# Ledger of designs, part 5: designed miniproteins, single chains

Each design is a single chain, and the fold is of that chain. pLDDT is the mean over its residues in the fold that is shown.

## One batch from the design tools (miniprotein)

Design m145
Fold by ESMFold2-Fast:
Structure m145 (fold): chain A 87 residues (1-87)
Amino acid sequence: SMEDLKADAPGAVEAARGSLEKAIADPENETPYLTAAGIHAAVAAYSGDKENLRKVAEAFREAAKRVDPETAAILERMAKHYEELAK
């Protein structure tokens, strides 16, 4: 269950967020790593930690400013999704 995952996965939540931050910081491979980090962030977000959900949304919005417009549109939709989950 999500309760069991949350109890055993605080490190996984932090790792997923850290992975997203590193992907955003890598200019050469930013887009592929952002996609991979987004998947990890989604898994971590389903742990139910609303503070981390807000941070994931913020990271996606910042990433959207640094990528092509087509990818930015995807990242903006992901950010909105996590902002809604954090409410």
Scores: mean pLDDT 62

Design m146
Fold by ESMFold2-Fast:
Structure m146 (fold): chain A 78 residues (1-78)
Amino acid sequence: MTPAELLYQSRYLEAAELLETQPALPGPAPADLAEAIVRLSRYVPGEPLPAGYAIAAFLYELAGREDRAAAMRERQAA
């Protein structure tokens, strides 16, 4: 199951965990995931979507896991 599919099912923690483990995570978001984030009105329209670990951090925040979100932001900054 893709992160976008999990996000549409409101399974934010599982989507974040799947993104965290993907080899391509440091790169830009896949188009389907970007569309899912915009469609759920979780991001400001017209602004660039976050890439890599910043997306995982956002999904961990939606899941109520601020500790994991902070860890993902640290990985993105490294």
Scores: mean pLDDT 65

Design m147
Fold by ESMFold2-Fast:
Structure m147 (fold): chain A 57 residues (1-57)
Amino acid sequence: ELPEGTEVREVTHVSVDDDGVTRTVTYPLYESDAADAAEREALSRLAAAGARVEYRR
């Protein structure tokens, strides 16, 4: 379960290789002000699954 106050946004990353081929990758970004170890562990599991996690200040 996500910590209360967690926001989910989609981020698109674009890269171009030497052949001029554009590669676009879209991934979820979770923004949270989680401070407790259990909340951070839950967010770390999402990051391990390929999501990006940012802590709000």
Scores: mean pLDDT 67

Design m148
Fold by ESMFold2-Fast:
Structure m148 (fold): chain A 62 residues (1-62)
Amino acid sequence: MMNEKLRLTDEDAERLKRIATTKMGLPEEEVDKILEEYRESSFAAVGIVLAAVDFERRLAER
């Protein structure tokens, strides 16, 4: 289906949540907030946001 608005599918959201919580160690509550805020965004855009949050947390926890 061609849509002007890009949205995360449930599968994409679950995949990003698993990566962020298991590989990046981000709290589920923070990941859920990001997924809800960017639910109309592409998979790539949300992935970049999650990676940026992970990077900032690693710098703060050094």
Scores: mean pLDDT 72

Design m149
Fold by ESMFold2-Fast:
Structure m149 (fold): chain A 71 residues (1-71)
Amino acid sequence: SEVEKAEQELLDLVQQLQAELEAAKKKADETIAKDPSKRKKAEQELLDLTGQQTAQAEAAYKEYEELKKKA
């Protein structure tokens, strides 16, 4: 069904975004540990990433909700 496909796509997206965020956090921690002067840049990059991920997840969830409402 359309709803089932949208749910699978949403779950896949969430898993991908979580893996990406976890990898980015680990990289940021390593960067900061090696060179504390890079902390602000690393934190800003994480904020930018989380902002982009939130927008992407919200768009996908909204599409899923609309499909679910039609079913």
Scores: mean pLDDT 83

Design m150
Fold by ESMFold2-Fast:
Structure m150 (fold): chain A 120 residues (1-120)
Amino acid sequence: SEFKDQVLGDLLLALREIAEALDNPELKKIVQEFEKIYDDYKNKGLPLDEVIERLEELVQKALDIVRKYASPELVEAFERFAREALKILRDPNPSEEDVERYQKAAEELFKEIRKLKEKK
């Protein structure tokens, strides 16, 4: 699914940009683990259900770190984005409403990431 591949790419990009902007070594390690999962998915045939299971654990760890070091606005945007992204990935046939919620959550998250990068 091209759209699910895009959702995975957006999750990785968001985590990478947050990890770099916060300069947090634990987040950078989570990004490296996610990059390996993404490579295994795209190039080594890792099934999407196993990707989702592994990503749910990494997203939870990332959320715990982001809550400690990021603004409340970035935390809320990332929590919403992660929830909507994982919902899309878990659903075999996401509705138009699910896609719209995801797109709005992604837009708000990348807006907050841009603000975080401007503070550096």
Scores: mean pLDDT 86

Design m151
Fold by ESMFold2-Fast:
Structure m151 (fold): chain A 67 residues (1-67)
Amino acid sequence: MEREKIVDELADKIAELLKKIEENSGDPEKTRELYRELKKFLIDAEKKYGREVTEEAMRRAVEKVKA
């Protein structure tokens, strides 16, 4: 797979999780579950694609959430 495509796919998944965390900010239990899911996703992504790819995806995800 192309690096750019992988980064974008990872960014979309991270952005979905970040948006769900924001939507559930008033519910501490749901927020903790979503953060655990995000943490596991990031660990798996870093193991498979490397730290640089995962960090770039996280930056793009934050931009997508703010848009």
Scores: mean pLDDT 82

Design m152
Fold by ESMFold2-Fast:
Structure m152 (fold): chain A 74 residues (1-74)
Amino acid sequence: SMREKLEAEINEAMAYMAVAVARLSREKFASDSPEDLQTMLRLLDTAIRNSTDPDVVAEARALRDQVLAALAAQ
């Protein structure tokens, strides 16, 4: 349906935005608060679940691993 197509397009756009935000923030993950890192983790998890773009999913997974490593180092 048209509604399902629009929902899919919105989900893809939101996933692209989440990955872009994480990419811009990656150098400060080591100094970010646990709360900010947990927020980033949730955004990346949502991008992985909702995106059908394998490049977006692959980058989100790599960024998620970096966030998890930063959390474990604290």
Scores: mean pLDDT 84

Design m153
Fold by ESMFold2-Fast:
Structure m153 (fold): chain A 62 residues (1-62)
Amino acid sequence: SSELQALLEQAEEKEARMRDLAAQANALASAGGDIEKTQQLADEAVRLAEEAVALRAKARAL
């Protein structure tokens, strides 16, 4: 269905952004970079991961 496809596409977009932000946070942490910026990137990555899980759960319920 169109709704199922839209939910899965949104989840995949959030998962891709989550991986990008997690990689940036890990790179900054490894380089001894800005702690506050590293934490902000990590927190946003966790939020996106949780949103993606919720979207996939909603898709399964359809």
Scores: mean pLDDT 89

Design m154
Fold by ESMFold2-Fast:
Structure m154 (fold): chain A 80 residues (1-80)
Amino acid sequence: MSKEEKLEIAELVGEALGLDEKERRSLYAVVEAGVSDEQFVKGIAGLAKSKGKTYSDIPEEVKEKLPEEIREKLEKLLNE
């Protein structure tokens, strides 16, 4: 994924998970740091778990934007 795609996903996730300003800034900082797609998805999974959210709470639009391998990794992380 490009940095632009990761920022778009971060915005959608922030809305879906009900992230506050500080949590959103944390997620944006991960994108700005140029982390891998796998590390980005681990960050999303951590925030989702902290909010008591599951894979079904991730918007379909986000799932469609993720590469298939990365989407499967997110699902596994949230179903653990």
Scores: mean pLDDT 82

Design m155
Fold by ESMFold2-Fast:
Structure m155 (fold): chain A 101 residues (1-101)
Amino acid sequence: SEDEFFEKLKKKIDEILEIAKIDPSGLVKAAQEMFRLLRESSPEYHPVLEEAQKLIWLMRNREKAREAAVELLKKVKDVEKKNSRAGELARHIATGILKTI
């Protein structure tokens, strides 16, 4: 079902962010897994997952990653107006990154 797919997508993102926490080499693995997740996901989530991949690479610099994640949070309301699940995914990603750095 759509709900089961979306919950699995959020769980995969959590797993990718945990990989990013391990060490600096984890950032490369996390970016690769996020790119794979983007390729396997429904097109409606692609813009949010592309932003997530960029944010993972920015995690090499905590201040830049924090600024970018905060900017994503500010955009969540506009994303939610177009697609509720894409907005929830954007909030989940931004919040997850802020907790990781």
Scores: mean pLDDT 81

Design m156
Fold by ESMFold2-Fast:
Structure m156 (fold): chain A 93 residues (1-93)
Amino acid sequence: ARKELLLKLYPKLEIPDDFTPVKSMEELEEELELVKEYLKNNQSELANKQIDLIILNAPELINLYLGKQYDLSNVEDLRNARQDLRLKILKEV
């Protein structure tokens, strides 16, 4: 459902065929550590792709992690969630 809504709003979004949903905060933290590792290694393109996949995989956990309520089916809220996630990760790197 969420994947279909994101593709409707962003039809050029690349989603891997082996896409697996993130189901827990622990799994989200592992994905966020991968983003931090990419940023530390100056791999900004890979970091940005991973952020986009995290938002797609774990919308409910993103709301919990950022402490804000986003409607991730709304284009402006999705953009704001993406930006807020990037800023929070950058503060921890």
Scores: mean pLDDT 69

Design m157
Fold by ESMFold2-Fast:
Structure m157 (fold): chain A 63 residues (1-63)
Amino acid sequence: EKEKMERVREILEKIKEALEKGDISAASDYVEQFMKEMSTMDEESRQKALAEFKKMVAELKAK
C-alpha cells in the first residue's frame, strides 16, 4: 500500500510537470497510468489517491 501511494505521487508529479510544460499528450499518458494504478488499489487508498489528484488540480488552477 505505501509503495503504491509512492508510485501514485510519482505519476502525479509527472502529470503536473507535463501540464506545466504544456505537453498535453504526455499528461494524458500519465493520467492513464494513474487510473490503472488506482484500479489495483483498495477503496481507502483510491480515495487518498483521488484527494492527491484534486489537490494537484487545485494548485494548477491557482496559477
Scores: mean pLDDT 78

Design m158
Fold by ESMFold2-Fast:
Structure m158 (fold): chain A 62 residues (1-62)
Amino acid sequence: SLDDEVMLGIGLIGIGIAKVASGDDREQLRADLENIIARLEKEGASPATLAEVRAAGDEVLA
């Protein structure tokens, strides 16, 4: 299993990539952010790590 710190880093990098790749397509960005969270949850990320990644995703969607 990956360490929570590594999972947090992967999640934040994934959000950055999704933002650039989606451009102005907020529906695609939201779907990509949901997929990032689901994957981190499946890999065993802690509730604290998942909450932090969700917060970062919400900021990017604002």
Scores: mean pLDDT 84

Design m159
Fold by ESMFold2-Fast:
Structure m159 (fold): chain A 74 residues (1-74)
Amino acid sequence: MPKPVEVTIWFITDDKGRRYAAIFVTYEDGRVEHVARLDVTGLSDEEAMALALERIRAYAEEHNLEVVKITVHE
């Protein structure tokens, strides 16, 4: 049975104008894993979100996880 997890996506812009999507998974036991830091510089908000969601989907499938909640921060 898949393990339920919450996902948090942080969209971060650095001082040089590079934009990143940082993805974290939180397990029921409170353990947090850093899944990815995606360079989304030059992408639209729609393209950046689509890339982040595809990474989350692939990670969840590979690790037998059920994503029960996604929280997005700017």
Scores: mean pLDDT 85

Design m160
Fold by ESMFold2-Fast:
Structure m160 (fold): chain A 81 residues (1-81)
Amino acid sequence: MLSPEEKERLLKIMEVAIEKAKELGEKGDEEMKRLAERLEEARRNDAPESEITKLIAEVYLKMSEEERKEFEEEMRKIHEE
């Protein structure tokens, strides 16, 4: 099981993933729009950490190389705090 601090970091990473998926969905990526909706539902329903991690990974894998670099930079900032 994740520690409280690890769970807080996971939730912050989830928020970044939701924001990025929403931005890409608004630009016409319907799959990213659906992933943003699924992440928001997982957050509302307090889904298991495994499901949240899987959804974050799906967003990351569907990003371009440049978008992944931006996402990794945001994750780095979360880990440093």
Scores: mean pLDDT 79

Design m161
Fold by ESMFold2-Fast:
Structure m161 (fold): chain A 96 residues (1-96)
Amino acid sequence: MIEPVEIPEDASELEKLEIWLERLKKEAELLLEKAKSWSAEELEKLIKGVEEQIKELKELLESKELSEESRKLLEEMIKILEETRKELEKLAEEKK
């Protein structure tokens, strides 16, 4: 999720977004399991990273050059990141 995704430069925008969405779904599940063992401070740093990714994707969503398909994929990614942020916030509170 916070780790950079290596995407081929010549891939279509839709293909790039589909690859990002698939990886994001897998990484979100794994990250939440790993996060259960992390300190509150580590979780706070991760939450900030997720918030930055949400902001970046929302800025991309505002682009008038996006197809309907690309828009839907970006919205799905934002939803996954927002749900992940909420779960991370819950874990951080449990460790206080």
Scores: mean pLDDT 74

Design m162
Fold by ESMFold2-Fast:
Structure m162 (fold): chain A 89 residues (1-89)
Amino acid sequence: ARAALEALLDTLEAALAELEREGASPSALRAARFSILQVRAALGDEAAREELRRLLRENTDAPEEKIEEILASVPEVALADGEAVVAAR
């Protein structure tokens, strides 16, 4: 699991660098950065986890209980979201 997340992080960072080099849209860059944030949080980066919690509170009307549930599932969600971002290239 951890090794898979580390490999995904490398892939997402490479994808972000390519998107930046190609002059991709701000929305594409934002999506890639959000996926990287999810993977970092899943790997135990507390700063990334707090930033993700802040974004979830800011962009959703979900109660704290639901936000914590989402954060607890981040390893699984990060893999799925990261694959979607890479596929969108």
Scores: mean pLDDT 70

Design m163
Fold by ESMFold2-Fast:
Order: structure tokens, then C-alpha cells, then sequence
Structure m163 (fold): chain A 60 residues (1-60)
């Protein structure tokens, strides 16, 4: 589900230690979401994941 993907994304994002690692986590989860979700759920999740990735980058 969208919620399960977001929870896994948050956990892996927290473990990422560099901008490159954050970028790889983001790309991998965007690819999984694109395969798994419909367009509306995909758009919502990607925007939230992008927001979280930016926050994590700023916290490094």
C-alpha cells in the first residue's frame, strides 16, 4: 500500500548518511511506487517522499 511504502521509505531515509545515499533511496522507492500504485496515489506519495528527502538532506 501507499502507507507501507512510505513507512519503509522513512526507515531507509533515516539510515542514509550522505546526499548520494538519500538520492539512491529516493530513486529506488519512486521506481517501486511507479510499478505498484495508480497515478493519483503515485503523485501524492512522490510529493511526500520528495519533501521528506529534502528535510533529510537539510538535517545532514
Amino acid sequence: SKEALLERFRAELAAARSPDEIGRVFERFVAEARRTLDEAEFDELVLEMARLAVERLRAL
Scores: mean pLDDT 86

Design m164
Fold by ESMFold2-Fast:
Structure m164 (fold): chain A 109 residues (1-109)
Amino acid sequence: AEEEKLREEEIRRLAEKMTDEAIEEIKSLAKEIYENTSDEEIREIAQKIINTEDKKEIAELLIELEKLIEEKGADLLIKLLVNKMRLIAEGADKSLLDDVDKLIEEVKE
């Protein structure tokens, strides 16, 4: 399917863009998602991200996590943490990361 091809291209693009530092930050966020989610499927994907060292697998799991949240919903905190993961994977500017961090802090208070 064309959808399958686009997914494979996105996985490759994202994996190629991620630095080792980005992987460590993504794993830290996956741990925070694991500790704060009540959803078993979200928890399972987060745990897989924590346990893998493969950039392509991390990219695939991030895309799967985003799709799962879109399909079934999640708490605002989980949505913000996943959005921050995407921004880190994309190499987003500090200003965008700071904006998401402010929202995460507000939701936790």
Scores: mean pLDDT 85

Design m165
Fold by ESMFold2-Fast:
Structure m165 (fold): chain A 107 residues (1-107)
Amino acid sequence: AAPPAEAGLTVLGGVSAGTSEEDIEETVADMARARGLDPAAVEEVREAMRRGVEEANALDAAAGLTEPADTYFSLVWREDGEVRYRVDRADAAGDTLVALAEREAAA
């Protein structure tokens, strides 16, 4: 029995500031394969990752961040049929990822 495709929370992945369009495409393809995303969801995930990288790049530039450990990360997930993203510094992004993974496991 397959669960409803639109229900609950699914962690999809994360990308850092400086991620190329080609790396976004590879990440989206890997997530689609791993999570069984339908074509419409794939397009929404691609757009969310692209927006997240653009936001992370702008925040890195504004903050003058030069160290990889201090860079901004965008996390992408599906929740109740919607693709969502959040941009945080690497440490805060790690905490968010753990919280999202725990919520996915509990769902």
Scores: mean pLDDT 73

Design m166
Fold by ESMFold2-Fast:
Structure m166 (fold): chain A 90 residues (1-90)
Amino acid sequence: SKVLEELAKTSPEVLAAVREAIRRLNEHADEIPGNKGVSLATAAALYAVAGDVEGAIASFEDMARYSKEQGNEKAAEIFEEGARRLREAA
């Protein structure tokens, strides 16, 4: 990943901080009332930027599960498709 390569060359500490922030956002998504889906989507995007494809896939799968729990089958299908695309690109 170009982003990971640039961060590793200029500041390994920044790369570590970004990865930790992404992990924390994903872990604490449940603690954000009324905005769980947005938090998980943000975490997935940040994982992708950091080159953590597995983290991005997990976040999309969590968004799909959350959407199903809320009775939103259309949103669940969209997030499941996002996870599939990431798996196929890996």
Scores: mean pLDDT 59

Design m167
Fold by ESMFold2-Fast:
Structure m167 (fold): chain A 70 residues (1-70)
Amino acid sequence: MEEAYEIALETLRKMFPWVTDEAALERLARAIVEVLEEEGIPKEDYAQTIFDILLGLRPELLARVNVRAA
């Protein structure tokens, strides 16, 4: 769990370096990890899948992340 969360946080910080709200990034990272675990995404695909979700290539997963992050 911790390694998955760190991958998600690092990916978010690389994609959104202008976002300084650490609490918002932490909530988003937890929501992403939960969705990826439910989908059975392997850990090695986390960074790429997070990129795909946030770029709108996986709109179904983005919707689930947004619900959980709220």
Scores: mean pLDDT 78

Design m168
Fold by ESMFold2-Fast:
Parts: C-alpha cells; sequence; structure tokens
Structure m168 (fold): chain A 110 residues (1-110)
C-alpha cells in the first residue's frame, strides 16, 4: 500500500507541475501516469478488501477528481463511476448511488 501511495503522490505532483507550465503534451502524459497510479490503488483495494485501504483510496480518488474536473470533466465522470463501484463493493450502497448520480451529471450526452 505505501509504495502505491508514493507512486500516486509522485504522479500527482508531476501533473500539478504540468498544469502550471501549460504544456498540453506534458499534461496529457502526466494525467495518464496519475490515472495508472490511481488504478493500481483501486485494484489493490478491490483484491485485499480492507476498510482501511478503501478509506485511503476513496480520499485519493476524490483528490484526483478535484484536480481534473475543470479541464477533463469526462475523466472526473469516469472516476465518480469508479467511486460508486468501490463504495458498492464495500457495501456502502447509499454512497454508491450518490457517486453514480454525480458521474451521470458530468456525461457529455446528459
Amino acid sequence: MEELIKEFEEAKEKFKKALEEGDEEKIEKALQELLRALQKLIDYTLEVKKEEDYEITIKLMEETIELVKEKYPEVAADLYYKLGLLHEEFKKYELAEEYYKKAYELRPDA
């Protein structure tokens, strides 16, 4: 878990720097690295199914959404959907419904 968190934090800082510099290619590359690091955390949490790992992963997903939602609303929508799935897996059904609704509201077609 700690190594995955470290990879995520390094990717997050890289993405923030790319956003500040305004280099579109660097932003896109850093975004992909950030999403890969986050997906590793999600996959780990789903395999291990510990409440402690779930709480950490949810927090890091929410932090990522705040960073991407203005420039990449479609990515934010996908992350809200994945938050819904993660909440559902941990039997937080009311929270899952809330996040699925947020994902739906950010769809380009909705």
Scores: mean pLDDT 85

Design m169
Fold by ESMFold2-Fast:
Structure m169 (fold): chain A 89 residues (1-89)
Amino acid sequence: SKSVVYVVSSSIFYSGGVFNIRMGDRYYKQGNFDKSRKWYQDGLNDFQQSIDLSDQSLSIDPNDSMARRIRDRAQRNRDYVRRQIQRLS
């Protein structure tokens, strides 16, 4: 269904965002702040896409617990990434 396509796509972007956080954190620990910032910015974009896609899934199926779970996790990770970017500014 269209709702399933949105939640699966949301999950893929969420996973990409998590990978980008790991890379951002690694470069931060190495003192490479320019690369750290770029990875965090890519993560911010991935989590925003994940949120938008999970919201689209929820507009079709408001009771989709998986879409809600991914959205909530993506929102928390987006907030973390925003704080890291501010810290690097």
Scores: mean pLDDT 91

Design m170
Fold by ESMFold2-Fast:
Structure m170 (fold): chain A 118 residues (1-118)
Amino acid sequence: MESVEISANLDEMSDDELLELLKEIEENVKKGKKLKINISGSDVEKAFEILAHILNLAEEKGVSVKILANSPNKEFVELAKELNEKFEGDIEVNINLTSELPEDMKKRLIEALKRLLK
C-alpha cells in the first residue's frame, strides 16, 4: 500500500519549507496516496496554513480527513473528534500545538471542518 508520512516542526520551519510542504501534500493527494501528517510546535500561523490547505483539498477532491488534535483550543479538538467519528481518513493529521489559535483563525478552521461534516 502506497502511504506517505510527513513530519513538520513548525518552530524550525522556514516560509520556503512551508510552501514545499503544502506542494508535497497537494501532489500526494492528487496521486491518490494515503497521507499521515505529524505537526508540532507553537507557530499557529503555519499550523493554520497547513490545516486550511488540507481541509480545502479534502473538500475539492472528496477525500476524507482524520484529525488527532492536542491543543489548548477545546472547540477545535471537539470538532476534530466529530470528523474522526464520521470518516476513515485518507489524510491523517496528528497535531500537537502548544499555543492557542487566535479567534479569527479558529473561526476559519471551524467553518472548514463544518463543511466537511455535511
Scores: mean pLDDT 76

Design m171
Fold by ESMFold2-Fast:
Structure m171 (fold): chain A 105 residues (1-105)
Amino acid sequence: SSLEEFGKKAEERAKEAIERLKKVDPEVGKEAEEVARRAGEESPEGVYGIGLAAEVMEKFSEEKKREGLRIAERDVDAAIEAYKRGSYSGAGILGVGGAVEVELM
């Protein structure tokens, strides 16, 4: 299905972004990978959100990367909780919202 194909591409994009972030900041990149792993167990939308945040964080200073990771983790956790409640649209908005907040730092 188109949704299944979208999910697979989003997961691949997230993995690539996290690997690039690891090259720039290995500690933040490793923490982002752990957030993505946790999200993947509960919310595919959370995985997508942290991947987008990682792409933005790659360009930040070290201090901003850590702050961006905290913002992304907060919104991934909110996306996981929304997904558990059956609010799939809400989970998507929260996951992507974290990346937008990180981009606006």
Scores: mean pLDDT 71

Design m172
Fold by ESMFold2-Fast:
Structure m172 (fold): chain A 58 residues (1-58)
Amino acid sequence: MMSREEAVEMLQKLAGTSEALALGLLKAEQRENGLEVDGVGDEAFVRAMEENRRRKAA
């Protein structure tokens, strides 16, 4: 299980982006995965992001 900060850090590592841009990507991923757009990176979001990334082309 990951904290909100750990989920954001993982997103930053995967995207190699600044915190502001990573937060923007977090919100975009939450929206596409049917989660609320609030920037919260809980375990559900992390799993959804990983699943979504596996389905999408780079």
Scores: mean pLDDT 57

Design m173
Fold by ESMFold2-Fast:
Structure m173 (fold): chain A 70 residues (1-70)
Amino acid sequence: ALRAQAERVVALLKEMVDRGKKLDPESAEHQKQNILTAMEGAKAWARRHLDEADAREVERQVEELERELE
């Protein structure tokens, strides 16, 4: 259950990043702030609910997506 939830959270973040890339520059900048907030929430959720190894894996995947926003 928790692993499946973590996979869904990462998949949703990937969708948000991909949609952000298709926006005009002004909308992209506003959406970037929302995506970064969602990424922080995902890392906090993982640290709270997953074991250390799984939480680190989610954090690494989220950090990869953060680099895509730059």
Scores: mean pLDDT 78

Design m174
Fold by ESMFold2-Fast:
Structure m174 (fold): chain A 99 residues (1-99)
Amino acid sequence: TPQEELDKLQDDIIRTLEELIAALEAGELTKRQRVLFGASLATQEIALIVLMKTNELSPEQRERAQQMIDLLNRLIGLLEAGELTLEIAQEALQQVRQL
């Protein structure tokens, strides 16, 4: 169902953010790590967009998906700029967990 797909995508995003946080705790991200994490987040964003365009979502499900897309867009931009901090990544994880 669209709900089960949305829940799985949220869980996948949470895992990616936990891996990103672990990498940031280990030290500054390399350029390679920024590209690879950016690609993972972009893939998850595409999956959310596909879900929204191919399914009739409730207003609540659409809002939840859009909030995740907006957050992923912000994180991708920060990764590309080399401006993603541990604090921003931790705040992003907490925001996704509350959706």
Scores: mean pLDDT 91

Design m175
Fold by ESMFold2-Fast:
Structure m175 (fold): chain A 69 residues (1-69)
Amino acid sequence: SLWENIEVLPAAPSPQLVAAVQKLLENLEVPEELHAELSEFLARQSPAFINALVSGQIPIDHLLELYEA
C-alpha cells in the first residue's frame, strides 16, 4: 500500500541527478570500487539532499565526511 510507505520510502532521485553525481565522483578520481558504494549510499538519500549536492550547495569534502560517518 502506498498510503503509509510514501513518507518512509523517499522518492527515488531522477536518473539525471544520479548520473550527474556519478560524473562528479569520476572528476574527483574516486576509485571505481567506491563508486558503487557511494552511488548506493546516495540513492538512499532524500531527493532534496541529491539536489543540494548537484547544485553545489554541499561541498564535495562534506560528502566524503558524511559517507565516512
Scores: mean pLDDT 61

Design m176
Fold by ESMFold2-Fast:
Structure m176 (fold): chain A 85 residues (1-85)
Amino acid sequence: MEAARAAARAATRRGEDAPILVEVYSADDELLGTVELPTRDGDALLRELLAFGAKHKNQELIEAVREAFRYRGVSEEEIEAWQRA
């Protein structure tokens, strides 16, 4: 809990306080991108990945996260709202 809280605080601050970055790799071990992890909640992580993909126009990441939300029973309308946030 302490590490996640400190990491979320670090993600809010720029400079020497490095945020927690989650590196996303392809099946071929290619680095697709990085995302700041503001929480340890898996659903919050998926929302951050969706926003990251939208911001960087990474269509493969967007599609992967949208499929994960559909698998969990989240509506398409709700997913699209999160992508635009």
Scores: mean pLDDT 56

Design m177
Fold by ESMFold2-Fast:
Structure m177 (fold): chain A 105 residues (1-105)
Amino acid sequence: SVVDYLKQAGDEIIKAVKEAESYEELLKRIDEINQKFLEKVDKDPRLTPEQKEFLKKAINELTDKVKKTVKEAFERGMSKEEILKKVEDIVNEFIRKVEAELRAR
């Protein structure tokens, strides 16, 4: 469940990179995805308070990392394809790291 939320958020972020027509639209969509998933986590009665706190922190860390990467890539004049690849790598690495952390507990 915890990992499924992060995978869903990651998929929506990747889709936003593919579909956004401008840098401004992409940043707005990432912020909207962040708020949407924070609300979904808060409203999910299946999650414990500890799981909600963990997930909200993870969602915020993921969206912050993606926003920083997108900003830096845009400043460097990177192509949409290159930005997409970097975002996919960040999302996948973040999810792997969270899965490893949860297994270590």
Scores: mean pLDDT 87

Design m178
Fold by ESMFold2-Fast:
Structure m178 (fold): chain A 100 residues (1-100)
Amino acid sequence: MEPTLEERERFKKLYDKFIELSNEIEDLYAKIQKEGTPEQVEEAKKLLDEVNKLLEEFRKIANDYLEGKITPEEAFKRMEDLLNKLEEILKKMQELYDKT
């Protein structure tokens, strides 16, 4: 099953947003490493490790979709769920940075 043009555009938007949020978290992590306490750096690293797990899950969903193992609707729903989790991690990272 080849993705339609609309499915490719939707995938690109979800992927671009995932990368944008991941980059924001990595930027905050870099700032916490420079300005934070050792405890804050340790907590920030745990949040970054969670982001890396979400990236692995996103890649698996993308591969399963491209291999025809899941429907486009299921793939996009799961990607949106991962974006919501990433938004929560961004909030936690921002709260941690605000204390530095």
Scores: mean pLDDT 83

